# Designed miniproteins, single chains, continued (4), part 42

Each design is a single chain, and the fold is of that chain. pLDDT is the mean over its residues in the fold that is shown.

## One batch from the design tools (miniprotein)

Design m13539
Fold by ESMFold2-Fast:
Structure m13539 (fold): chain A 75 residues (1-75)
Amino acid sequence: MKAKEEAKKLLEELKKLPEEEMLEKINKEEKELEEQLANTKDPEKRKELIEKMMNLGVAALELAVKRVVERRLKK
């Protein structure tokens, strides 16, 4: 599935980036997907966009967990 493959590649790229760059990239992709979803009425395309957003949400959660751990361990 095209959406799943693109989301997997994005997640792998995000994991290699510094935290700040990863957050900015996630926010940019999320905004783009939200705009596309708002302008799309085709249920199949909406499902694909929602799936991409969910996969991006997993990356955002992973970043949030990393930030909490680093914040608590840093002096």
Scores: mean pLDDT 70

Design m13540
Fold by ESMFold2-Fast:
Structure m13540 (fold): chain A 53 residues (1-53)
Amino acid sequence: MTMKELLKKELDDNGIKYTDEALDVLSVTVRPWTIGLVVDKTKTLNGKTITKD
C-alpha cells in the first residue's frame, strides 16, 4: 500500500474531506511518523475540504 492509499484510508476512517491534489501533496510531504499528527489536524477541520493550498 502506498502512502497516498494509507492517508486516504485514515482520512476516510475519520470522515475528513479532501481533494485529490491535497492528498497528493500530503502523501509526498508526510513522513510515516507524522501521519497521526496530520490526521489529528485535519480532524480539527472536520467539515472543511482539504485543498492543495
Scores: mean pLDDT 62

Design m13541
Fold by ESMFold2-Fast:
Structure m13541 (fold): chain A 117 residues (1-117)
Amino acid sequence: SVTLTESGGGTFPVGGSVRLSSKISGNTSLVVEMAWFAQRPGEPKRFVASITAGGLTSYAPEVAGRATISYDRAASTLYLDLRDLRPEDTAVYTSRVVVFDPLGSVVEGEGVEVRVV
């Protein structure tokens, strides 16, 4: 019932910053939690940050103090701002939303590549 359209990937310098966006389309009124995950080459997917529909945020220790997750309700857009970029931030970043429905639906985007050089 919802679709995620991600943008903002690319190649960025060490010490730079990036904003990743995920446009949530469809019935957004049932979205209860939104998150970003990162997968480095050859590694498992790792949690980066989350925000609830009520605005409560959580951050992985690796990005605490360097990341901000936010959601613009009017635009139905989830953001991840990363600053002080490090080579280890190189990953495919995927947005995920949890939908409050009888099936407990989880929807993920296709991912955007971020390279830090």
Scores: mean pLDDT 87

Design m13542
Fold by ESMFold2-Fast:
Structure m13542 (fold): chain A 65 residues (1-65)
Amino acid sequence: PPGPAIDPPELHAAAARAGVRFVAGSDASLEPLLAFIAEGLEDARPVTIDSWEALVAAAERLRAL
């Protein structure tokens, strides 16, 4: 099962628009953030975060919580 192949700069910009903050660090990947957002979607059916659009949608939903 592969992880999402999303470009970090685009992900960062989209998350910022959705009100999601990225943690600054070294050698950190966006995988933990994507996992956190996916876990936040437990209330609904599982969403496949395999694209930038899916990530933005997940971030929007998480922001609404």
Scores: mean pLDDT 48

Design m13543
Fold by ESMFold2-Fast:
Structure m13543 (fold): chain A 71 residues (1-71)
Amino acid sequence: KAEELLREAEEAIELLRRLAEEDPERARALAEEAARRLAGLAEQAEAAGDLELAAAAREAAERFRALAEEL
């Protein structure tokens, strides 16, 4: 599940980069939303004792946040 989350995040980032060529404001907003949702997932996973999922979600959140700041 953690590995799958990171793979899905990578695919989503590529799609958002393509979207940014046409609509950078929308791509940025979607990246910011993804980062917030993933940060929340990381906190929930950590509280549940799923440290591997928490780490993956935190990494994915940071990647989306970096994308939003780049756009």
Scores: mean pLDDT 85

Design m13544
Fold by ESMFold2-Fast:
Structure m13544 (fold): chain A 88 residues (1-88)
Amino acid sequence: DEAVVAEIAARLPEAAAVAAEEAAAAGEDAEFEREALAEFVALLAAGASAAELKAFLVELARRAGVPQEEIDASAERIEALAAKAAAL
């Protein structure tokens, strides 16, 4: 359902902000955020598991220039975000 995917996409900025507050240096790059949102929505539409969504969020943080130590420190938040997204 395209409407369900659109609702998930609309909720993703709120959910992504929970993980991205640790990656605040990713700034206001709307193009990066749009590309990340599109890729995440595609994963959700493909029926991605919480583990696959977690892997994507970790990779997204790396693309945003977040050091591995900060990603590791945010692992619990990233896992919670991925589980919440998979449940949508």
Scores: mean pLDDT 64

Design m13545
Fold by ESMFold2-Fast:
Structure m13545 (fold): chain A 85 residues (1-85)
Amino acid sequence: DELLEKAREEIEKAREAVEKGDDEKALEHAEKAIEYAKQIEDEEKALEIVLEVLEAMEKASSEVRARVIGLGLRVIGDIEDRRLA
């Protein structure tokens, strides 16, 4: 799945940015990974990507972590809404 590969490439770049203390790049790459997760039709795989992004952001600044958590919760909400429709 090309979307899974692209999401994981962005997660790796986000981890590198966190290690370097580059909040802006960490957020950019985390946002891209989550945007790919939104496009993944397999809900389980989409959730796996969201969890991997959150794990990659564990050592990021509080501001970056809060923003990424918010984005991840939105993906989870979208999946829940699709199941309830």
Scores: mean pLDDT 81

Design m13546
Fold by ESMFold2-Fast:
Structure m13546 (fold): chain A 60 residues (1-60)
Amino acid sequence: AGKLYRATMVVPQTSEEELALRPGEVVEILEELDEEHALARSLVTGKTGIVPLSALEEIR
């Protein structure tokens, strides 16, 4: 199972490759791209995209 994270802030979608998030939205990390970004899937919407790791809090 992938690591689960929760969004701690509003993340706007600024490009087609990015994933928009609301506070409290749970995401699964699919791939760590660098120290600041990961490819994630929202467990709420099912959408996949790039997210800033600074906006996420690790859970479980």
Scores: mean pLDDT 80

Design m13547
Fold by ESMFold2-Fast:
Structure m13547 (fold): chain A 78 residues (1-78)
Amino acid sequence: DEYKQKITILEDVLETENPENAKVWLELGKEYFKLKEYEKAIEYYDKAIELAKKSDSPEDKKILKEAEENREEALKKL
């Protein structure tokens, strides 16, 4: 399963390189959403939002907006 393979890669990045990388948490949320695991997707989006809020960088502001929008879509699926 392509989505599960990507999840494994992203989880490895968090464990070995950047546990506070908001973008990786956002990508994990998207992959769980594709697997229809909406509760897990929301958990990962919440983590991405938490981390993105700690920074005022343009990149983190974009991640924050995308994570919030994707979280709302996941909530609609529950």
Scores: mean pLDDT 79

Design m13548
Fold by ESMFold2-Fast:
Structure m13548 (fold): chain A 63 residues (1-63)
Amino acid sequence: SSLTTTELMQRLLKNPDDIDTWKELIKLLKENGLSHMVKSVVDDFKKNFPDRTDEIKELEKVA
């Protein structure tokens, strides 16, 4: 079954540093025509995990 934005947000509440869940959220936003929100999602990760440079690069790659 396809995950919803709400389900992905619930996963992030349990594991806020799960990069795969952030990548799925970005993908889902793009698929639903919400690409304008992708930058805010990437910026939110950068704000909370500024020293995780490799993971930030992975998110920017899928954005």
Scores: mean pLDDT 81

Design m13549
Fold by ESMFold2-Fast:
Structure m13549 (fold): chain A 51 residues (1-51)
Amino acid sequence: SPEARAALARAEAALAAGDDEAAIRHYLEAKALDPTLVPSPALAAHLTSLG
């Protein structure tokens, strides 16, 4: 959905800015809207590293 893709884009932007809390929040919003969304490898690695 456009809303899920927009939320994922915000998560990616937050990751690039070094804002871990915003990256997690927007990623969770994106997954809630579309559970089939695949994050970028960088975002996926970052989320895994946070535990």
Scores: mean pLDDT 80

Design m13550
Fold by ESMFold2-Fast:
Structure m13550 (fold): chain A 63 residues (1-63)
Amino acid sequence: TFAPGDRVRLVGGPEELIGKLGVVGRVEGDEVWVGLLDAAGRSLGRPVKVRASDLEPATEPLP
């Protein structure tokens, strides 16, 4: 289960977004609004709506 503020990685959905990091903004049942981040952790702008099944927790250690 995801909550607002959780750091996540996209593992499904559009191929160009797979592997992108993001922060959960809103959860609506099985759909999640995610603010995408660049490699420096900065916002890429508008949030995207994805399925919870297309996300996993970002558990990788920070550099």
Scores: mean pLDDT 72

Design m13551
Fold by ESMFold2-Fast:
Structure m13551 (fold): chain A 56 residues (1-56)
Amino acid sequence: EEVEKILSIEDPEEQAKAIVELGKTYDPEKIRAAMEALEKADLPEELKKWVRKQIP
């Protein structure tokens, strides 16, 4: 659902930004989806580290 939508983003930077926006919510399900998308996404290590720094 939300994970699939994020994983369909072909630009790595846009995908990383979408994960960050989802992960900044106070909704536990959205935070879980953000973490799942981060783990499944084919992102460079540098972008993954950046995303983790943005999520509380």
Scores: mean pLDDT 76

Design m13552
Fold by ESMFold2-Fast:
Structure m13552 (fold): chain A 83 residues (1-83)
Amino acid sequence: SLLERALGLLRTALNYLKHGKVDLALEQIDRALELLKQAPNTPEIKKAIELVEKARDYIRQGNFEEAIKLLEEAIKLLEKVLK
């Protein structure tokens, strides 16, 4: 599904970010956002998109700690939706 693919991309982005691979993390985030925006427009999916977009903005500002927290929150939210 689109959500399972987006979740996989966000997990990969989180791993890259934790290892200082910022450009690779941003590539995966942008791909995940593309898939999430194609998903049904539910409140949970909207919130996941907002969290991921905020995480991307924090990465661009060099605030990786806050970006990691927001990505982890988005991942947990999507995992609950997929149950």
Scores: mean pLDDT 90

Design m13553
Fold by ESMFold2-Fast:
Structure m13553 (fold): chain A 65 residues (1-65)
Amino acid sequence: SELAKTGLEQGKKLYDEGKYRLAVIAYEAAIKADPNNKEAYRLLGEAYRKLGKFDEAEQWYKKAE
């Protein structure tokens, strides 16, 4: 849970800084630590969308449901 929280907060900071590839890595780490954190799936989708990876973004949005 703490690792998931840390990864999620790191990912949000990186995303806010426009570092979308690094945000993806941080969000993936958060999901690995807590697979039930649906917010992390949504945020990972948003990061992929910023990278122009729309198919990957859609995959992660569906997992957030």
Scores: mean pLDDT 84

Design m13554
Fold by ESMFold2-Fast:
Structure m13554 (fold): chain A 66 residues (1-66)
Amino acid sequence: MKFRVTLTGDVAEGIGLVLRLIGDPDVEVERLGENTYLVTYSGDEESAKKLYEELKSLPFVKVEEV
């Protein structure tokens, strides 16, 4: 599953999120712009949906499935 993640708020919280995602062995992160990242999740579908819902719940992040 692939997600476009755009950081819309606190830069420090956004950096923390990106570093956490990079630390996951099932996650690949590609920088598309200053505050925009392509996140590719290669784990199971249930975990991918959980990650998507967690990212959508964050007030400083916009998440779109691509």
Scores: mean pLDDT 74

Design m13555
Fold by ESMFold2-Fast:
Structure m13555 (fold): chain A 70 residues (1-70)
Amino acid sequence: MPSAAEVELSLTPEQNRAYIRRMMEEFGERLLAWLKENPDASLEELIKKMGELLQESDDAAVARLLAELA
């Protein structure tokens, strides 16, 4: 079985798909907002910011999932 068995936050397949979808949506929105403010950003800056935004989007998706479960 894939790595879900090693993850402390073991979600159902449906919950995992919803989480990934939300994370991708959050990431896309944050990236587009940053690009609008930084149209002259270098490729290096873009790659670094993508890493930061992925982490922020992951945190936001987790917080949203926890709020829905509360």
Scores: mean pLDDT 70

Design m13556
Fold by ESMFold2-Fast:
Structure m13556 (fold): chain A 66 residues (1-66)
Amino acid sequence: ERDRLLEEAGRLAVEAQRHYENGDYKKAAELFEKAADLYRQAGHDEVADSLRKVAEELKKKYEEEK
C-alpha cells in the first residue's frame, strides 16, 4: 500500500515534468500537487514539501502571464 502510493506519486511527478517541458505549467502544477499529497500520505514529508514548492513555482509562471 505504501509502495503503491510511492509508485503513483512518482508517476504523477514524471507526468508533471512532461507537462512542464511542453509549457503546460498549470497542468504540471496540478500533477505535482497530487504527487506531493501522495508522498505525504506515504510518510515522505521532505519529498512532499519539495514537490509543493515546485508546484508553487509553476503557478507563479502561469499566473504572471499577463
Scores: mean pLDDT 79

Design m13557
Fold by ESMFold2-Fast:
Structure m13557 (fold): chain A 94 residues (1-94)
Amino acid sequence: AKKALEEAIKHIKEAIAALKAGDREAALKAIEEALKALRKALKETTDPEVIKLLIAAQLLLIGAEIMIERGDYEEAIADLEAALENVEKALELL
C-alpha cells in the first residue's frame, strides 16, 4: 500500500498546483490518477484506520471534482488539501 499512497500524494499535489495555475484539465487528470492510486491502496490494505482515512480522501477528491465543475477553485483546493492530509496520515500508519 505504501507505494500506492506515495503515488496518490504526488497526484494530489499535482492537482493543487494545476488549479493554482488555472489549468482545469491538468487538475482533473491528476485527481483521476490520485483516485486510481487510492483504489489500488484500498485493495492492498486490511488496517481499518487506514481504510477510513482512504475512504475520506476519496470523498474529498470527488468533492474537489464537483467544485472544479462549478468553477469554485478555492473550495476545490481546500478539498484537495484535506484529502492530502488524510493520505499522509494513512502513510504514517504503514
Scores: mean pLDDT 89

Design m13558
Fold by ESMFold2-Fast:
Structure m13558 (fold): chain A 75 residues (1-75)
Amino acid sequence: SLEKEIEEELAKYEARLEELERLARELGVSDEELEELAEKAKAGEPLSEEEKRLAMYWRLSRVRHLIPAALELER
């Protein structure tokens, strides 16, 4: 079922967001620093594995509120 596959992917996405958010908070990284890392990633600049995860968290968090609306379009 496509619905079950979407729910499973959403659960994975939410779990990853929670892990990355926890990491950002543990490191005391500000939203401004996260935006800088996201801009560096967009520009193709070399990043450490930790910086890549933080950049991913910022990009995912910005679209998190759109996921329910996007899912409604698929229903």
Scores: mean pLDDT 69

Design m13559
Fold by ESMFold2-Fast:
Structure m13559 (fold): chain A 77 residues (1-77)
Amino acid sequence: KKAEEYRERIDRLYEAAKLAVKNGDVFAGEAAVEEIRRISEEMKADPELQEVGDYARRKADEAEKLVNKKKEEIEKS
């Protein structure tokens, strides 16, 4: 039950990060990444949420790569 709720929140935050990157809103993208990482850290404290915590970490890493790539594109232009 809790794992499903966290997974849905992580997916929504990841989609928000992708949309922010598409719109060039690096600040919103970074905020979404930070929120996913905060959720991942909270879940590491609960052994029942281990798999969802790993999922959150992976999604945060993916989103951060997208944000960093967009930052590089903006800096070069």
Scores: mean pLDDT 82

Design m13560
Fold by ESMFold2-Fast:
Structure m13560 (fold): chain A 60 residues (1-60)
Amino acid sequence: DGGAFTLYANLLLERAKYYAEKGDFEKAQEIIDTARKLAEKYPESAELFKKVAEEMEKLL
């Protein structure tokens, strides 16, 4: 049941890219922290959210 989580994860990644490109690394980091917390809260989708957090960290 990754459909909704996949869409949300992609939206988080796009939002993190947007803030990183604007130089707002503080907001980008908050999004990374959110993705990591979601990985812990939803173990069935943890790999998806961890992937998003890793891609976001590459933007910093």
Scores: mean pLDDT 76

Design m13562
Fold by ESMFold2-Fast:
Structure m13562 (fold): chain A 60 residues (1-60)
Amino acid sequence: SETEEIIKQLKDTYEELKKQGFSDEEIKEALELYVEIIEDVVTDKETVEAVKKEAEKLKA
């Protein structure tokens, strides 16, 4: 589904930033920017909420 594809991209971005040695604070900022882009582009509220929930889990 589109939701699964977006969540995969979110997780891939998280893993890439960790591999590059970014701090937890920098990663949180990058994930917050990613979520803002998704909220602007994706019209399906359920998909947006699922992505936001996964981003919060990754930031914790």
Scores: mean pLDDT 81

Design m13563
Fold by ESMFold2-Fast:
Structure m13563 (fold): chain A 63 residues (1-63)
Amino acid sequence: EEEIRKILDEVNKGEYLTKEQAREVAEKLGLNPEAVVKLLEIRTGGAERFTKEQVIEALLELK
């Protein structure tokens, strides 16, 4: 989780990430960016932006 938070802060210092920023974080972690975005879309009902907590949970589930 700590490593994920560091990468999130490198991509965006704010509370919300776009789909593109979520892809960047996934790529930096060696995860499939489309799988991460798809999981976020399913969990949020197709939201255009995601909270850092939502992104962290998706990344942890796929890691």
Scores: mean pLDDT 77

Design m13564
Fold by ESMFold2-Fast:
Structure m13564 (fold): chain A 66 residues (1-66)
Amino acid sequence: SASPLLAEIEAAARAAAERARAAGDDTVAQKINDSLARLREAAARGDSAAFNAAAQELGEAIKQVE
């Protein structure tokens, strides 16, 4: 199960990816999805360095739709 914080991050990422697709920016939507997948994988492995890197990458991708 995802923690409450991880669930909120996932919800925000999904909303941002949907907005990117609606704007016709499939590249940004893909970056958001890839970063989220890396975040989940890092969390499952307990790799805090990879988790922090993926979280920063996700945040930067989400900013592209703002």
Scores: mean pLDDT 81

Design m13565
Fold by ESMFold2-Fast:
Structure m13565 (fold): chain A 78 residues (1-78)
Amino acid sequence: MPPEVKAAIEAIEKALSLAKDPRVKELLKKAIEYLKAGDLEKALENLEKALLLAVINNEPEEVINLLKEAIKLIESVL
């Protein structure tokens, strides 16, 4: 697994621990599963949906920043 993908999973796991909305948590769990399967495109789609929902539902700033970091890490290896 590329180091950037491992770092992205760590950022998403931290975001998952801080997130309040169950729908955001579900999208983050799916993103982790896709990253572990090597499906970076589907992982990115789920992360972008999670970020949009996190902003709309006023998730903690730390969650939003961790999702932006994870997206940037995945984009760096595409």
Scores: mean pLDDT 89

Design m13566
Fold by ESMFold2-Fast:
Structure m13566 (fold): chain A 91 residues (1-91)
Amino acid sequence: MMEENLRRYREFRAQAAELARRGEREVREAVKKGLEEGVEVARRTSREILELADKASKESPETASQFAAVGTGASIRIVGALVDAELEKRK
């Protein structure tokens, strides 16, 4: 039980990190086309990450808070990439 929850947490953390890395790249490319495009990609990617966290939390209630924290952190990374890309574009 505890060991299985830790394995699920590690797998989810790895998936969230990969989605965040992909999302950061996609957001930066979208911002080159326009701010609205960047915002739309950031919103979609953040939603995907948070939905994945919610699903994982339902499958492993004992680790729900940890899954929520990882999902929120990954979503914040996507927003950070959007802000950074827009600021770079204004130089």
Scores: mean pLDDT 79

Design m13567
Fold by ESMFold2-Fast:
Structure m13567 (fold): chain A 61 residues (1-61)
Amino acid sequence: AEEEFQKGLELEKQGKYEEAIEHYKKAVELDPSYTEARGNLYNLLKSLGKEGEALRFFGSL
């Protein structure tokens, strides 16, 4: 969970947003209670206009 979250952070810093989203999703799937990964995933998806995708993803857990 934490390793996937850290990879997501580094990819986001590089502007690789789609790859960052995939790693944040993996972190949340491995640990659905991982508040930092959930928050970063939601904020990134919202910034890209994909808030509905975030809400559906969290609703599927």
Scores: mean pLDDT 80

Design m13568
Fold by ESMFold2-Fast:
Structure m13568 (fold): chain A 76 residues (1-76)
Amino acid sequence: MVDPEEVELALAEIRAAVALVSAKNYEQRGDIEGAKESYEEAAKAYERMAQVSERLGRTDLAEEYRKKAEELKKKV
């Protein structure tokens, strides 16, 4: 069976993907506030992915996810 932490990581990945799609859709519509909120949600999801990756001993992935979260925070 999959590790419960791997499930948590997968759910965070899904949340990040959904938030990024929403952000792009809001940008295409000219909804700056909606896009900002969606990028903020995506950044939080990547921060959670980094935390879970550290607990799993995947330090390289944790670093990648933290960098992605910081990039998304710059869009907010």
Scores: mean pLDDT 82

Design m13569
Fold by ESMFold2-Fast:
Structure m13569 (fold): chain A 65 residues (1-65)
Amino acid sequence: MEEEIQESLRYAEELAEKAVAEGRISPDTARRLLGVLRQTAEDLGRPLSKEAIENALAGAAAVEA
């Protein structure tokens, strides 16, 4: 369970880093987004789906626009 949560958060971190490198979101937005995703996964006690992570990142990018 924790290992799966860590794996989903690692995927989120990779996507956020790519988005920052592409200029789609700021490093501060990426940090806040990753914090929210980590807290959500911990509160639920289960890993986040790739779709949920991708949707969260897309939402963050839209707010930065």
Scores: mean pLDDT 79

Design m13570
Fold by ESMFold2-Fast:
Structure m13570 (fold): chain A 75 residues (1-75)
Amino acid sequence: SEREKLEEEARKLFNEAQKLIDSVKELTPEQKELFNKIIDYINKALDYIRKGQVDKAKSYIEEAKKLLNELKEKL
Protein backbone atom coordinates (compact mmCIF):
# COMPACT_ATOMS: atom_id res chain seq x y z
CA SER A 1 0.00 0.00 0.00
CA GLU A 2 1.02 3.66 -0.33
CA ARG A 3 1.07 3.94 3.48
CA GLU A 4 3.51 1.01 3.78
CA LYS A 5 5.75 2.51 1.05
CA LEU A 6 5.84 5.88 2.87
CA GLU A 7 6.65 4.18 6.20
CA GLU A 8 9.53 2.31 4.48
CA GLU A 9 10.78 5.57 2.87
CA ALA A 10 10.69 7.30 6.29
CA ARG A 11 12.68 4.43 7.86
CA LYS A 12 15.27 4.52 5.04
CA LEU A 13 15.64 8.32 5.33
CA PHE A 14 16.16 8.05 9.10
CA ASN A 15 18.80 5.33 8.65
CA GLU A 16 20.64 7.34 5.94
CA ALA A 17 20.66 10.50 8.08
CA GLN A 18 22.03 8.56 11.08
CA LYS A 19 24.78 6.93 8.97
CA LEU A 20 25.84 10.35 7.64
CA ILE A 21 26.21 11.95 11.08
CA ASP A 22 27.89 8.81 12.49
CA SER A 23 30.59 9.19 9.77
CA VAL A 24 31.87 12.47 11.30
CA LYS A 25 33.58 13.07 14.68
CA GLU A 26 31.99 16.47 15.29
CA LEU A 27 29.01 18.17 13.63
CA THR A 28 28.98 21.90 12.90
CA PRO A 29 25.98 23.88 14.27
CA GLU A 30 24.60 24.09 10.69
CA GLN A 31 24.93 20.30 10.21
CA LYS A 32 23.21 19.69 13.58
CA GLU A 33 20.35 22.03 12.59
CA LEU A 34 19.88 20.24 9.24
CA PHE A 35 19.94 16.82 10.93
CA ASN A 36 17.39 17.90 13.57
CA LYS A 37 15.11 19.31 10.83
CA ILE A 38 15.33 16.04 8.84
CA ILE A 39 14.33 14.04 11.95
CA ASP A 40 11.50 16.50 12.71
CA TYR A 41 10.10 16.14 9.17
CA ILE A 42 10.36 12.32 9.33
CA ASN A 43 8.47 12.36 12.66
CA LYS A 44 5.80 14.66 11.20
CA ALA A 45 5.42 12.35 8.18
CA LEU A 46 4.96 9.33 10.49
CA ASP A 47 2.39 11.27 12.55
CA TYR A 48 0.42 12.16 9.40
CA ILE A 49 0.56 8.51 8.25
CA ARG A 50 -0.98 7.50 11.62
CA LYS A 51 -3.73 10.12 11.11
CA GLY A 52 -4.48 8.80 7.60
CA GLN A 53 -3.28 12.06 5.96
CA VAL A 54 -1.15 10.38 3.29
CA ASP A 55 -0.72 13.48 1.06
CA LYS A 56 0.70 15.53 3.97
CA ALA A 57 2.95 12.61 4.96
CA LYS A 58 4.26 12.42 1.37
CA SER A 59 5.03 16.17 1.39
CA TYR A 60 7.10 15.86 4.59
CA ILE A 61 8.96 12.82 3.17
CA GLU A 62 9.86 14.80 0.02
CA GLU A 63 11.07 17.77 2.13
CA ALA A 64 13.13 15.40 4.33
CA LYS A 65 14.76 13.98 1.15
CA LYS A 66 15.73 17.52 0.04
CA LEU A 67 17.21 18.31 3.45
CA LEU A 68 19.11 14.99 3.46
CA ASN A 69 20.70 15.96 0.11
CA GLU A 70 21.67 19.35 1.61
CA LEU A 71 23.26 17.57 4.60
CA LYS A 72 25.25 15.30 2.22
CA GLU A 73 26.60 18.40 0.40
CA LYS A 74 27.68 20.00 3.72
CA LEU A 75 29.60 16.92 4.97
Scores: mean pLDDT 85

Design m13571
Fold by ESMFold2-Fast:
Structure m13571 (fold): chain A 116 residues (1-116)
Amino acid sequence: MIELTEAQRRALELVEKAVEKAGLDPSRVAVTEGISDEEIDRLLAALGARVVERKSFTADSEEQAEEEIAKFLKEHPDVVRVVVTAEEKDGQLHIRVIAVRADGSAVILEITLPLP
């Protein structure tokens, strides 16, 4: 039985809220969590996706992170799949949001959040 870590659960909740705020159809967007960098590379290769954009953002709060993710997704309306990874490191939560678009390109947003 695969249990989500607290970091993975928090990241998933933030991204799901951001997808909703971005006005994306949740039934057409598959959200996956807890994937390693190697598994992301394999997933992107299997989808024939190429990373064309990478953006980093340091958020001061979960609310700010949610707003930035929603803005990022809204700028890419042809998103068909969202993949989320989360890691706790050095008192920070590191979230990666990988958005795969209908044309086979992928865009990545990396969010850093301070842990309380």
Scores: mean pLDDT 74

Design m13572
Fold by ESMFold2-Fast:
Structure m13572 (fold): chain A 55 residues (1-55)
Amino acid sequence: MSEEEIEKLNEELKEAKEKAVLAAVAGDTQAAQRYAERSREIGKKLEEAGVKPKA
């Protein structure tokens, strides 16, 4: 995985985590779960590439 791809994934991970928190605070449980799942998938992809998630 290229350094540019890793940076993009870390940015997407940060956005997904922020959106999950905002959705949870707003009481949108379904959206919060969806964003949390997305952040988990991105984090797993980074770990499989041998990189620790930065966000």
Scores: mean pLDDT 78

Design m13573
Fold by ESMFold2-Fast:
Structure m13573 (fold): chain A 55 residues (1-55)
Amino acid sequence: KLEEATELAAELMKTESAEAAKKKIKETFGLSDEEVEEVIRRAEEKLIREILAEA
């Protein structure tokens, strides 16, 4: 399931970086590069939505 990976990626992107998020989710969930890209894309969407809501 990619949902938990997306949540972890969003947290890491907020507190660390996108690079750290990619590395952690790939190691933690054993994801392929394609799956990591999808998870990061989803996490980015959530973060952008949050920023836009405050504008």
Scores: mean pLDDT 77

Design m13574
Fold by ESMFold2-Fast:
Structure m13574 (fold): chain A 61 residues (1-61)
Amino acid sequence: ERLLELAKKLLDESTPYEEKMRAMEEIKRLAEELGDEEGAKAAEDLSEAVEYAQKLLEEAE
């Protein structure tokens, strides 16, 4: 659930760039805790993190 909140924040164009970077760092940490190494790696690149966030939201909804 926290991962989905961060994904929504990352995909929101109104979110400041600095907050997007913090969201990416937290997504990486949470993905590592969940054993999702692909998600953790994606969170290191903004474009890949955005794709990962889109996939998370599509799977949840």
Scores: mean pLDDT 76

Design m13575
Fold by ESMFold2-Fast:
Structure m13575 (fold): chain A 69 residues (1-69)
Amino acid sequence: MEEEVEISLLVRELIERYGRSPRSLAELRDMILDELAELGASRKELEELRKQSLYDLLLAAVRRRKEKA
């Protein structure tokens, strides 16, 4: 429940940063992977995350944002 609120806030911030809404789930995945890279995710971590579900990608991004804050 709380994780879903954090995920919603992350998606809204990504939309604001990119200046447009994702047109597909694949585009949303790419936006999240880019955000993870900006937050300092290593190339190895990004390769592993690319294989995960969209929900796991969103959770990873939320976790890294909290670590950076």
Scores: mean pLDDT 75

Design m13576
Fold by ESMFold2-Fast:
Structure m13576 (fold): chain A 96 residues (1-96)
Amino acid sequence: AIELAKEAARKAIEAGRLAAQAAETQEAINLAIAGALKGAGGLFLAERLKDAKGAAQDALDGAELALRAGKMAGNEEAIRLAEEAIRLAKKAIEEA
């Protein structure tokens, strides 16, 4: 569970970063940054606090924000990574 949550969080961070780079509107940039920060919070919960459930939930929330930002930015790689992060986070929640 914790390793899946970490992988989901890292992919959410990367999706948010790519969406932010591709974004042309402040709204998309704000969503991308929020997604990346939420993913980073999930990674902290997994690595420092060993909280698999909290990490997975933050990774899921971050990935959903990054997905919205990626769609607004039209960045296919950000969308793909965000969808993979959502899938992994949901599995981590089910295993916790």
Scores: mean pLDDT 87

